# Designed miniproteins, single chains, continued (4): the designs that were tried, part 80

Each design is a single chain, and the fold is of that chain. pLDDT is the mean over its residues in the fold that is shown.

## One batch from the design tools (miniprotein)

Design m14774
Fold by ESMFold2-Fast:
Structure m14774 (fold): chain A 66 residues (1-66)
Amino acid sequence: MDQETFDLEVDAAVVLIKAAVLIHLSKNPEIRKEARELADEIVANQDDPEVIAEVKSRLDELIKKE
C-alpha cells in the first residue's frame, strides 16, 4: 500500500471514529446506526490489516462506553 494511500485511509478512519463519538454523545439511534454501517463498510472494503485493527480498536472503545 502506498504511504499516501495509507495515510488517507487512516485519516478517513479517524474522521469516522470522531463522527461516531459525536453521534454516541447525541444518543440519536438513527445517526448511531448510520455511523456503525459506514464503519463496517470501510472495514469490509479495506485490505490492510493494520488499518482494520486500528478502526476496530477505536470502535470497540466507543461501544464499551455505552
Scores: mean pLDDT 62

Design m14775
Fold by ESMFold2-Fast:
Structure m14775 (fold): chain A 60 residues (1-60)
Amino acid sequence: GSPEAIVAAASAAAKAGDRAGALAGAHELLQMGYSREEVLALARAAGSPVLVEAAERVGA
């Protein structure tokens, strides 16, 4: 899927308390070849602190 669709799904999962879904979205973006900085920018644009934390942990 598109990065925006993955971020939207991961952000929705995070808001619902599904940390595994948020983390899976961050991992998927990195596996698709997106950089840590790109994933963080998408997570910040989505306004999801949980997804931002997941992206920081996976990209570290």
Scores: mean pLDDT 75

Design m14776
Fold by ESMFold2-Fast:
Structure m14776 (fold): chain A 81 residues (1-81)
Amino acid sequence: SLELLEKAHKIVLETLKTGDIEEGIKKLEELKKEASGKTKEVIEKVIELLREAKESSEKEKVLLLISAALLIIGEILDLEL
């Protein structure tokens, strides 16, 4: 599960850099297929935040939501490391 969370973190970070929210969601949905339990729940929450970001017309809200997704994964990785 740690490896999947590390991959999720890289996907969200890339999404923040590129602004390609649709590609980020697509990659996270594929990653979610390999996940179970708590890891799957975390990836599902991150996908939800990115979907909300995609629907927002406010740049500040988009950045905040993607940053929140990155923070959630980062906090869990920090607790497991």
Scores: mean pLDDT 83

Design m14777
Fold by ESMFold2-Fast:
Structure m14777 (fold): chain A 78 residues (1-78)
Amino acid sequence: SRIEQETLLLMRLIAASGDVLVAKRLVDKNPDLAKKLAQQAIDLAQQTLKEMQALNAPDKYIQKAQQVIKDAQAIVDQ
């Protein structure tokens, strides 16, 4: 169902958000690993965003995916 598909995409987005949180904590101790983890979060969040847009998911989830990409990009660009 649409609700089940949206739930799975949301769970994937939560996973990407978690990777960004871990990357932020690693920046001082292991910047190379932090950047790699942030890049993985970008890739996952971008795929999730495309699927959310294809399903016309609620704007709040689209905005959340965009925020995860933005936060992860800030780590990569250091």
Scores: mean pLDDT 87

Design m14778
Fold by ESMFold2-Fast:
Structure m14778 (fold): chain A 66 residues (1-66)
Amino acid sequence: GEEIEKAERKAVAEIAKKLGLDEVAKKTEAGELSSSEAMDIIEEKASEEEAKEASEKLAAELEKIS
């Protein structure tokens, strides 16, 4: 039922948050994206957001060294 789908959306949203996909996580929790739709977006974008977070963390560390 809807309760199960809501729990699945919450679990997928937590995965999205760990990957830096905060907008996907927020939309999934709000029910704008199904669990399946959110997973498709995560598969498409995960590497881009991971690269973005890595670049931002590296830039911040380099700024501390200078």
Scores: mean pLDDT 68

Design m14779
Fold by ESMFold2-Fast:
Structure m14779 (fold): chain A 108 residues (1-108)
Amino acid sequence: MEEEEKGIQELEKEVNRLKAAGDGMIDTAKRLLDEGKYDEAIQVAEAGKRFLDAEYERIVKKGEELRKKASPEFQKKVDELIENAKKVYESMKKKLDELIQEARAKNE
């Protein structure tokens, strides 16, 4: 249905925004680490992890609400988008954790 297609498009747009925001935070933390600003790099990365946690939870909740109103075919597409969001979220959190670990090691 047209409304279901719009819901999927908006959810996909939100997943893409999550990735763009996460990439920006990772790039900022890397730049600070490269500049020897280890405490600032840790602060940005930790704030980034909290932002990703909140945004991922919001995306999952929105996906679940869409899924409840959806046909079986639409439910499959929502499930695929949520799974993709989870992979993006977990990958970005891992990169931020690695940056925090590197910054802490270099600050010693």
Scores: mean pLDDT 86

Design m14780
Fold by ESMFold2-Fast:
Order: structure tokens, then sequence, then C-alpha cells
Structure m14780 (fold): chain A 85 residues (1-85)
């Protein structure tokens, strides 16, 4: 997969609440960076997942959350932790 495809896959997995898939794609983004030296997909994934986490945290604080949103938050936070390199 290209770097852009990995970013999209990580976001889609996180939005679906699939923690295992989101983490796996985040790990592939880190490998892509280590093998190519291209930090751009890694930066983009961090930015877009960070925005998702921020929005989901605001929804939770306002009492506007549901089970799907809580799963999506968990998946996005898990993926972001992998991307903290």
Amino acid sequence: MSGEELVRAALEAARAGDVEAAVAYAEELVRYYRETGDEEPLRRARLELGVEVGMLRIQEALGLTDEASRRALAAAEAALEVLRV
C-alpha cells in the first residue's frame, strides 16, 4: 500500500471502532516511514486521528456519545499511541 492508502485505512479502521486493524495500519505507517524516510503519511495520520480524538472527546464531555463513538475513540487513541515515535 502507498502511504496515503495506509493513512486512509487507519482512519477507516478507527472510525469503525476496529482497534486491532487501526493499530495494525498505524504499525505499517511506522514501518513505511522507517523503510522510506517519508514522514508525510505519518504526520498526516497523526493530524487526522488527533482531530478525530479531539472531536470524540468533546462529544463525550457534552454527553453526546454512544457505544460506536466510544469504540471509535478507543481505536483512534490506540493508533495514535503507536504513531508517537
Scores: mean pLDDT 85

Design m14781
Fold by ESMFold2-Fast:
Structure m14781 (fold): chain A 71 residues (1-71)
Amino acid sequence: MSPAVRAALAALHALVPESSRGALAALVGALLAGDEAAADAAFARLLAGLPPEKRAAARAAADALRAAVKA
């Protein structure tokens, strides 16, 4: 795994409560498999578990993870 993917994942992991770690794991697995539909579904579940004020930061971190995985 590239250092960029590891850094982006660590940032997302820090934002996500332990109760939502299953949704985070599903998102990472879908991104690594190149399954954009599964990644979008997992991210929607992750956002539903977050308070509204954290959702913008989570979107930014997820976008960074997507960019790092595709690089």
Scores: mean pLDDT 78

Design m14782
Fold by ESMFold2-Fast:
Structure m14782 (fold): chain A 94 residues (1-94)
Amino acid sequence: MENLEKAIQRLKKAHEEFKEYMKKLGFDKSAEQVEESLKRDIELLKNAPEEDIERLTDIQIEVYEGLKLIAEAIKKMAENGKTPEDVLAELARR
């Protein structure tokens, strides 16, 4: 289906942009983890009803945009004298 192919392409682009953005901020480990998630997300889309493919893709892209905002907040907190590891450890507990 054209919708599935288009959705997979949009998702791959969003993943690539997110991975590159995380590397630019200095979060190389998080960028590697996102690559593994891409395969799982693609399988989810393949098993979805045709009418839900676009909605699910939009939700996944919104999640990456939200994670970018969190990464920016972590970067700003690190600039205030906390290490990125300290900030990530705090978020992992919440």
Scores: mean pLDDT 75

Design m14783
Fold by ESMFold2-Fast:
Formats: sequence, structure tokens, C-alpha cells
Structure m14783 (fold): chain A 62 residues (1-62)
Amino acid sequence: EEELKKQVERWEKVLKDTEASLKKRIDYLKSIDENLAKEGEEQLKKAVENLQKKIDSYREKL
């Protein structure tokens, strides 16, 4: 159970880092192509959703 709690903390950090990284990428894409930036925002939303589901799965095992 303590290991699962540590996994939750690690995945929460991954989620935060991933969100920050993808936002920087989207900002760069906005300077080049607005359509690519929009696609990047959709990808960010899905990535956040998938990571949140993983975190929730670990929490359910606690």
C-alpha cells in the first residue's frame, strides 16, 4: 500500500511535468500554425485524461 501511494505521487509529478512540457510545445506551434496548435491542445487534453485515469487506478488499489 505504501508503494502504491508513492506511485500516485510519482504519476502526479509526471502529469504536472507533461502538462507543462506540452503547453510549451503548443505555444511554439501557435507561432507557426494555429491548426497544429489546436491539434496539440487536443493531444494535451487526452494525455492529461489518460494520466489521470492511471493515477485513479493506483488510488483504487489503496
Scores: mean pLDDT 78

Design m14784
Fold by ESMFold2-Fast:
Structure m14784 (fold): chain A 90 residues (1-90)
Amino acid sequence: DEELKKKVKETLEESEKLLEEIEKLVEELEKQGKIKLATVYFSTVAIYKAALSFLESSIDTMDLETVLKEAEAILEGLKKLKEELEEKLK
């Protein structure tokens, strides 16, 4: 299903952009001297990077409906993480 494959790719691309924004927010926490908090969030970012790389590599080998559900779950997790980081930077 090419339409489902396209939706997966679009969701992963949106997640990649959001993750780049999150990395910049984590760097800002570090600049503010919140080093321990920044270290925890850098670890979280690394986990999301690994998950996105795995899903991207799985598009041609796994069930696309499963890949899409996981990609959408990651995107929602990243949206919540960005909101949390923006609150921590206030």
Scores: mean pLDDT 86

Design m14785
Fold by ESMFold2-Fast:
Structure m14785 (fold): chain A 87 residues (1-87)
Amino acid sequence: MDAALEAGKARVVEEMLANSNISREDAERAAELAAEAMRAYYAGRYEEAIRLYVEAVRLTLRAMGASEEEVEEAEREARRVAEASIA
């Protein structure tokens, strides 16, 4: 899984850079949090996975200059999506 996880992080970074005005450094940091969320998910640590995923979304939007209201809405949506993926 390590090689696939690293390839997944690289792909997420490129997707963020292609679809947003985020810096590469911020995209890499967000991708690392998303990778940790995926690791927690596959380890059965679903609460930790949701927390890390929400953190990644929050960091990405703040790095893109989103408002606090936009960040809060995205955090709620990210948590909803993550919880649905576990059910």
Scores: mean pLDDT 76

Design m14786
Fold by ESMFold2-Fast:
Structure m14786 (fold): chain A 80 residues (1-80)
Amino acid sequence: SGLEEGRRFGLQGARYGWEGDRAAAAGDAEKGAEYGSQGVRYGLEGLRKGNPRSGTAGAISGIGGATSASLASGKPVEAK
């Protein structure tokens, strides 16, 4: 069902967010940003599938990973 699919996507998003945070902590800002963005993508898909709890958790985790990556880079990439 959509709830089960959304749960799987949300949990994968949370996993990617944690991987992003760990990569950023290791000084790999590029890898951290990649994992963080994947976490957000999967979290949002979890929401679309119909699991708001797991989807939101995945998206928040992904944002955390991306933020950690931005901080680890010391230089935020200018979004242009």
Scores: mean pLDDT 79

Design m14787
Fold by ESMFold2-Fast:
Order: C-alpha cells, then structure tokens, then sequence
Structure m14787 (fold): chain A 94 residues (1-94)
C-alpha cells in the first residue's frame, strides 16, 4: 500500500496545481476539487487497510479528472490532469 499511497499523494499535488490554474473556471475547479477529495479519501482508506473503499475513491477521482480534462482549455492544466490520471491508474494496479 505504501507505493499506492505515494502515487496518490503525487496525483493530489498535480490536482492542487491544476485547481490554481482553473481558478477562473468554476465548473473545472469544482470537478478538480471533487477529485482531490476522492484522492485524499482513498489515501486515508489505504492507511486504514480498506482497499475496497480506496479503489472506489480512486475510480471516482479518475472519473472527475477525465471530466475536468475534457472541459478545461488551459494546456498546462490539461498536462497536470493527465499526469494525475496516470498516477491514479498506476495506484489501482497495486
């Protein structure tokens, strides 16, 4: 679980950066904030040994990030969101 937690923490940092870039876009910001909450919930679930809750949280985060990626027009935000999705998907493989 340590490797998965690290990947999710890295994904969360990318999402935080994307939120700052999306500050003027309330719909994208809301999706990114929702995804960040899901990632934080998944990290806490993994720390407690609740793998099923963690997997659900990661899947929810990925869905929110993919929706934000479709809506955002900021190229740097798109890059950060793609990196966060990749890290979250990698965490699911563990």
Amino acid sequence: AEEAIKLLEEAAEKVKEAIELAREDPEVKALLESALRALKGAIEALKKGDKLKAESGIEGAISGLEAALELTKNPKAKELIREAIEKAKEALKL
Scores: mean pLDDT 86

Design m14788
Fold by ESMFold2-Fast:
Structure m14788 (fold): chain A 102 residues (1-102)
Amino acid sequence: MLELVNKVTDAVREIHQTILETKDVEKVLELVKKFLSQTSDPSFIKLFLDRVYSVLKGSLSPEEALEFLKGILELLKEMKVDPSVIELVEKYIEEVEKELKE
């Protein structure tokens, strides 16, 4: 499914640009929601979220990244995505929270 891998790359790029230009959590959540409407495969959703997490860690402070991750987690719960996807984002939140505990 080369087409779906390309959709992951394009979606992550758009999210990265949105973070750099605006840092607007709601705009990023709309882009995440748009991607989730295009695939039901938990493996591709996890690949997408792992790449989004890498962008958040590379572009934002830990405090800012945590705000974005919490927004994504609530969106995933609202959209009733696979529990394994929810668990992945919860692990990302725990990792960032540990970085904030000096």
Scores: mean pLDDT 84

Design m14789
Fold by ESMFold2-Fast:
Structure m14789 (fold): chain A 61 residues (1-61)
Amino acid sequence: MDREREILRRVEEGLAGDEFGRLLKLVAENGDASKRAQRLFQEMTRIILTRAVDAALERQE
């Protein structure tokens, strides 16, 4: 429950705060760090999507 709101808030803050664009630019310049950042974003996305699709599948029927 709390984690759902926490994730939502952090995602909104990241997008609204423009931090996302700045971080992408920094890691893109490093190259190696870019791959690590991609994995981080993928994991974050997986967590959010997993919870969302799991709830959707359960609620669908």
Scores: mean pLDDT 59

Design m14790
Fold by ESMFold2-Fast:
Structure m14790 (fold): chain A 55 residues (1-55)
Amino acid sequence: MKISKAGQQVVNLVKENVNMTEEQIAHLLGNGATDTLQELQYTQQLINKIKQESK
């Protein structure tokens, strides 16, 4: 599934700071980084996978 450039920027930020809190991530995503609930959910899944795989 393809995400927007803004959504990809949030994913990249999480890759650089894996310890970023769920609240910080939600704030970044809620600031218009995704246009649809499906895109938001997919972006959250990618972030969760990055966090799980980084440990």
Scores: mean pLDDT 70

Design m14791
Fold by ESMFold2-Fast:
Structure m14791 (fold): chain A 83 residues (1-83)
Amino acid sequence: EPSREELLRELEEEIERLREAGADPLTIEYAELVRELLRREGLEALREFEEELKPLGEKAREEKVDPKELMEEVNERLRRRLE
């Protein structure tokens, strides 16, 4: 529904809110990496990446993986994709 530009603006506003709320640095980095993926490659690339992460998220939930460890793995995958 919203345009790519509108979603980018909303994501930038969300990143600022996360910074103001004192969110974990990994969470802020995740939001910044998602914004870059959306900016460079668009909505389909973001959806494709989220689909790739579904099995990882399910496994982490079953194995009770620390959310911080999961976030670091997700951020590493985003960094690799953006290179």
Scores: mean pLDDT 79

Design m14792
Fold by ESMFold2-Fast:
Structure m14792 (fold): chain A 61 residues (1-61)
Amino acid sequence: MGTVVAVSGDAALVELEDGSRALLMSTASGGLLKLPDGSVHRVSGRASELAVGDRVEIVGE
């Protein structure tokens, strides 16, 4: 749950609702979002398919 604030190649920087930032990485099956606490969650879409201002949603718990 966050908003894309920067995109660079196969990676995107996502700002979470609490103001922290997470790294989104592209994979063959979609995207993985690495949170500041070190947890990794699957997200819809690849970083290369996202633009600044796009919303990102976690598709797994």
Scores: mean pLDDT 73

Design m14793
Fold by ESMFold2-Fast:
Structure m14793 (fold): chain A 84 residues (1-84)
Amino acid sequence: MSVFEEAEKILKELESLIPPEVVNKMRELYEQLAQKRPAVAAKVTQSLEYTRALVGQLPEEVREFYAQRKVLALIEEMEKVLAA
């Protein structure tokens, strides 16, 4: 399975916890990153997978907060890599 397909699957599972605008921003940046820096895109996919696994173990009351914070941090890192 490609790292892009895996990332998309994870993002779909997180859509219930994250505002649509943030998910769309993540997808847009990930598509660019996968084309230009595939090794970095693979690391982002691993971070998303780890985030999904941790969110599944957290109490329901904090899942949205944790998921949003982690995805926003990944967006910042991807923007920095793409700007370089």
Scores: mean pLDDT 79

Design m14794
Fold by ESMFold2-Fast:
Structure m14794 (fold): chain A 92 residues (1-92)
Amino acid sequence: SALDDRIRSLSKEELIKIIEKTTEGLKKTLSKEEAEVLDELEEYVIEALETGVLDEKKLEEILEKAKKLFPEDSGVMLFIEGSARVAKAVAE
């Protein structure tokens, strides 16, 4: 898709910085339990970007945890789903 092509045009370093900065900002508004899911996602996406290897099962587990804690239309869920798309676009 055009979005996936755009994501691939960014450097891995730029993508990592965007993810780290956004995660830090969002965590300031979240509970400890909610922030832990966001930390798990950040670690997963950064590892996928650095190694080029996508662990589909680990991603699915993180997304399932997120769906239990956050509304589907929340800014946090949009960020989580967007970060998952970034990881998938780089791996594929």
Scores: mean pLDDT 78

Design m14795
Fold by ESMFold2-Fast:
Structure m14795 (fold): chain A 79 residues (1-79)
Amino acid sequence: MLSEEEIKKKLLEILGDSPEQKALAERLTELLMKYIETKDVSFWEEMRKLVDEAVKKGLISTAQATQVVLLAEEILKEA
């Protein structure tokens, strides 16, 4: 099972290393870990909302957003 540190590292590889992208990666890691622990879909919904807002702000591309979702789905299959 991937550790929180490994998940954060993979998200940083997808999103980039600007301060804003790092903050997004940390928040997405937190929400994904909460969803794995609790199985509460509200954490998944919040994660999707943050990714959508990041695309709208031009912080990440739609391709990067797709890679984040695919990574999250892969992690959830193993949890």
Scores: mean pLDDT 82

Design m14796
Fold by ESMFold2-Fast:
Structure m14796 (fold): chain A 60 residues (1-60)
Amino acid sequence: SLEELQKELKERFPDADIRVSEVDGQIVLSGTVPSVEQKKEAVEIASKYGEVANGLRVTG
């Protein structure tokens, strides 16, 4: 479920501000992550739940 994905991302990336929503049957990731590697990992985790649209931004 969407809530399970959001919880998993929060627990895995505690320093990130990742928000999960659904638009037209796609999982939309929004917010910020501190590195490109975390952005890639977040998308890979979310892809197990469904089709993903990546709106994450990398911040220092």
Scores: mean pLDDT 82

Design m14797
Fold by ESMFold2-Fast:
Structure m14797 (fold): chain A 81 residues (1-81)
Amino acid sequence: SKAYFDRIVDELLATIDELIELAKKQGDSDLVEQLLEQRERVEELRASGDTSPRAILEVEVQLGVAQIRLAVLQLVQRRER
């Protein structure tokens, strides 16, 4: 459904924003640029109006990957203490 698609896109964008903040705090400018480019592609996907099962699956996969990446970076930061 469109409501579900909008929700998972919002969650993906929020996760990308958290990753950008963490990358900035760590001084990783290359990662910040890559994440900003990913954010733009996600916004383009939202603008396309494609809410097909394939589009939903693509966003779900990207969200899962982004959440794992965020968890790993947070874990690495904690282990340096």
Scores: mean pLDDT 83

Design m14798
Fold by ESMFold2-Fast:
Structure m14798 (fold): chain A 99 residues (1-99)
Amino acid sequence: MLEEMQERIEEIAERVRELAEAGVKTEGVVRVAEGESPLEAALRALEIMEELVEEGYLLKGLAVEETDGVYRYHLLAGDSLPEEVVKELRELQRKAAAA
């Protein structure tokens, strides 16, 4: 269900927020998933997350916007986190992509 997919994506976003609050600063690639429904945008976001996993990028941030019935997921990815944290976040990202 859409709620389960959003929950998994939010879990990753929350973990990234915790790292940012701990003073971890990262730079990376920004990807955008867009759709005219929440489900369409979320499914596209999951496709992008799967692509990022395949390319070796780690999801580091997620922002969701709605404007005039258009939904956008802004995905920030990179590789400048400690190795232990990278392994944890990649596992979460893999589980989200499988949901």
Scores: mean pLDDT 63

Design m14799
Fold by ESMFold2-Fast:
Structure m14799 (fold): chain A 80 residues (1-80)
Amino acid sequence: SEEEFNLLVDKAIRYAEREGWHELAEKLREAKENKDWDTIKELFIELVRRHAEERGYTPEQIEEAVARTEKGLDNLIKEI
């Protein structure tokens, strides 16, 4: 649903702000306001990649996290 997707995006914005990724948070807010689902997906994947890299994930773990995120976002966007 749009409500579930919006909650997920809001959580991502708060996470980005907390990590000091202010530009990423701002871009996510703008994309959310414009209902630009493709841009939100791209920015969310970037957030997940940054998180994984900063946490010392292996390249394989990073790609698994990205793939899982993309699938989850695609399923949520489809239900909007």
Scores: mean pLDDT 84

Design m14800
Fold by ESMFold2-Fast:
Structure m14800 (fold): chain A 91 residues (1-91)
Amino acid sequence: KVEEEEVKKKKEKILLSNLDNPANLVSLVASALQAAEEGLDKVYDALVEQIPVPEIRKLLEEYRKNIKTNKELANKLAEEAIRLAQKYEKE
């Protein structure tokens, strides 16, 4: 439906806007998690390329693999990825 497509396009724009500000690691990780959950593979790949921490990238890939089959595990992986991003991000 039109509303579902409009919401998807708005989310894609928000996620891509975070790509223009690579200094915010937590925002990049949160956007990559949302792109993975919504199956926005191109947006996910673009966001993950901006994440300089290999450990966070690994958690994001495990999240993407599990989000459709094991949401509880995926949510724990997402929480760990955000927590690591917060630890590496200097304010």
Scores: mean pLDDT 72

Design m14801
Fold by ESMFold2-Fast:
Structure m14801 (fold): chain A 55 residues (1-55)
Amino acid sequence: TGGGAGGAAAYGGADGEAAERATRHALQKNSVEAARAMGGSEEVGRRAAEEAAKG
């Protein structure tokens, strides 16, 4: 991690993508269980990933 403007552009994107992948992976892993208990987890995961990308 650099912390510069140039590094922030590349790292920011990667960080957002990593957060989205982690959220999606978690959703997929417990997709079966989530479907049994509730079905709104996918949307919640997406919102969390988007908020992480903001900052």
Scores: mean pLDDT 56

Design m14802
Fold by ESMFold2-Fast:
Structure m14802 (fold): chain A 63 residues (1-63)
Amino acid sequence: GRAITVEDMLRIARFLAENGLTSADVSNAELSRGSGVPLATVSRMRREGKLAVVDQIAAELRR
């Protein structure tokens, strides 16, 4: 989608949690492929620092 949504963030967080990864461990292309979130949206999340929030959600999901 054109806007970054909570669903986009949750999809990436679930992918990271399921694979025991953080956003720093994987490329934008791998995050897009694994989560189903468009590459452009993932790239914007990383540029805007929103992947830090995604990593926090993924850490909570791993509990």
Scores: mean pLDDT 84

Design m14803
Fold by ESMFold2-Fast:
Structure m14803 (fold): chain A 118 residues (1-118)
Amino acid sequence: MEKAARTRQAILDAAKELFLKKGYAGTSTKEIAEAAGVSVGTVYRHFPSKDALFKEVVLESLDKKIKETKTLDSAEMLAISLSSMITTEPDEKEKLQKKLDEVQAKVDKLVKEQASAL
């Protein structure tokens, strides 16, 4: 199992580098196989098509960005929620709501930017 997982990751890493350098149309499955140190048949064993491989590279990049964004936003959202629970002043509640709206707008912007990169 470990060898298959390492091989799959090596193919994904090689594909990501080549797609970033040469674009989708300029990159062949043979070049990806050579860069990963495997045969073309091994690439097709893990990914049934060049399109499937490209889709996985994009999904992995999006997942990484979402995880990074979620960690930062989770901490900020938790801090705002705790502050809101302990304050009874109307002005402070309005200020905290505006901060929450700003965090949500930043998340929405990042999600849209990643979707546009597809």
Scores: mean pLDDT 68

Design m14804
Fold by ESMFold2-Fast:
Structure m14804 (fold): chain A 86 residues (1-86)
Amino acid sequence: SPEADALIARLDALIARARALKAKSTDADIQAQLDALIAQADALRARIQAAVAAGTLTPRALALAQAELAVLEGALAYLERLEKKK
């Protein structure tokens, strides 16, 4: 599915960005939030892959996955802003 492939690619990019931020951060609270974000992104990725394999990736399931991804992208952007503030 092109839409599922696009979601997985976006999740992979999100995870890579989160890991890069964690590697350069010295803030333990930001690192903990990034670990939680990565875990949520990994779980969403696994759910999308399972739904594709089971043939259950409906337009409704895609919309929910896209909404969850948007929340995770917003959380990462917020953590990136916090890392720049003292």
Scores: mean pLDDT 88

Design m14805
Fold by ESMFold2-Fast:
Structure m14805 (fold): chain A 60 residues (1-60)
Amino acid sequence: SATDAAAEAARRGNDGGAAGAVGAQEGLKNHDTSAANAAASAGIRGDLAAAGRYGQLGGE
């Protein structure tokens, strides 16, 4: 799932990947698969602010 992919990316220090996976999950919730895929790609390319927020949410 996008959540599992984001958690794995965050643990490996791939902040862009984590941000992208979070964006993809939000897009899917709104029934917009194309937007979800675009968000994932954008995150991989450097949405570090979203990745930071995701890291806090995924911390145990």
Scores: mean pLDDT 53

Design m14806
Fold by ESMFold2-Fast:
Structure m14806 (fold): chain A 66 residues (1-66)
Amino acid sequence: SKELREQAEKALEEAKEAIRNGDLDAALEHIGKASAYRDELRKAGDLQGAKEIEERMLEVAELLNK
């Protein structure tokens, strides 16, 4: 669970950097990776970790709203 959370958080930070740089394709790719790790957290029974990653994904998605 900890390793999956760390990988998901890294993907979200990379997505935020891509958004700041105007690289929408890279941002969507990194969000997709975070989504995959969220699903793995759910399968592993780490519902709290999955919820935290989902909340972070929503924060990143809001950065795309202009």
Scores: mean pLDDT 84

Design m14807
Fold by ESMFold2-Fast:
Structure m14807 (fold): chain A 68 residues (1-68)
Amino acid sequence: MDQVLKEAERAAEVGNRVRELSEDPEVQRRVAEIMKEVQEAVDTEPDKALKIAEERLRELEELLRRLE
């Protein structure tokens, strides 16, 4: 459980930074979709939440790298 919360927090931090660096509506929409997916996984699929959070965090980190 604690590990899922840590990955979710990291995803939120990276997602917020992507939104600060990009004014692209498509990028902002994708970040919002990712954040919603992670939140829904934590609430409804706890057994899968860690893997989903890790995969979405990697996607957000890739978006961040493209903007830097």
Scores: mean pLDDT 76

Design m14808
Fold by ESMFold2-Fast:
Structure m14808 (fold): chain A 64 residues (1-64)
Amino acid sequence: MREEKIKKIVEESIEEGKKFKLSAEQTADNIGIRLLEAFRGEMSVEEVQKIAEEVKKKLEEEEK
């Protein structure tokens, strides 16, 4: 299912970001890249950016 794949990529990217002490911005950028690679032709750049921005906001909220 598409949603499951998106969730896994997001979760893996967040875990990797924590391991390498990446910022919320860097983690969001990695999510965008991974989603574009995994869903080439299935997801628009706008849809990918929306997901990455949403995750960035959540990570920033958790750091407050």
Scores: mean pLDDT 78

Design m14809
Fold by ESMFold2-Fast:
Structure m14809 (fold): chain A 91 residues (1-91)
Amino acid sequence: SWQELLEQLQAFVAELVATLRAEGKDDLADAVEGAFQLLLQVIKEQPERALSLLQQFLADLKQLIQQYVGPSRQPALLARLDALEAQLATL
């Protein structure tokens, strides 16, 4: 469901933020957290844009993980992100 997707996305963002902070990337972690809060606000105000905004957000997170997360932690985060993209495609 839509609620389950948002709950899973919130949990994923929290894990990504924790990973970035553990790697000393606090500014990037703050940026991810801020972008997610802005996304939730825009979706609440413009729910017709939710699907396209979430697709773009997941794509941006994939690039960020590939560019800035350490190689040992990347595969698990990318696998979870791919699962979220697959779930979004069923809505």
Scores: mean pLDDT 87

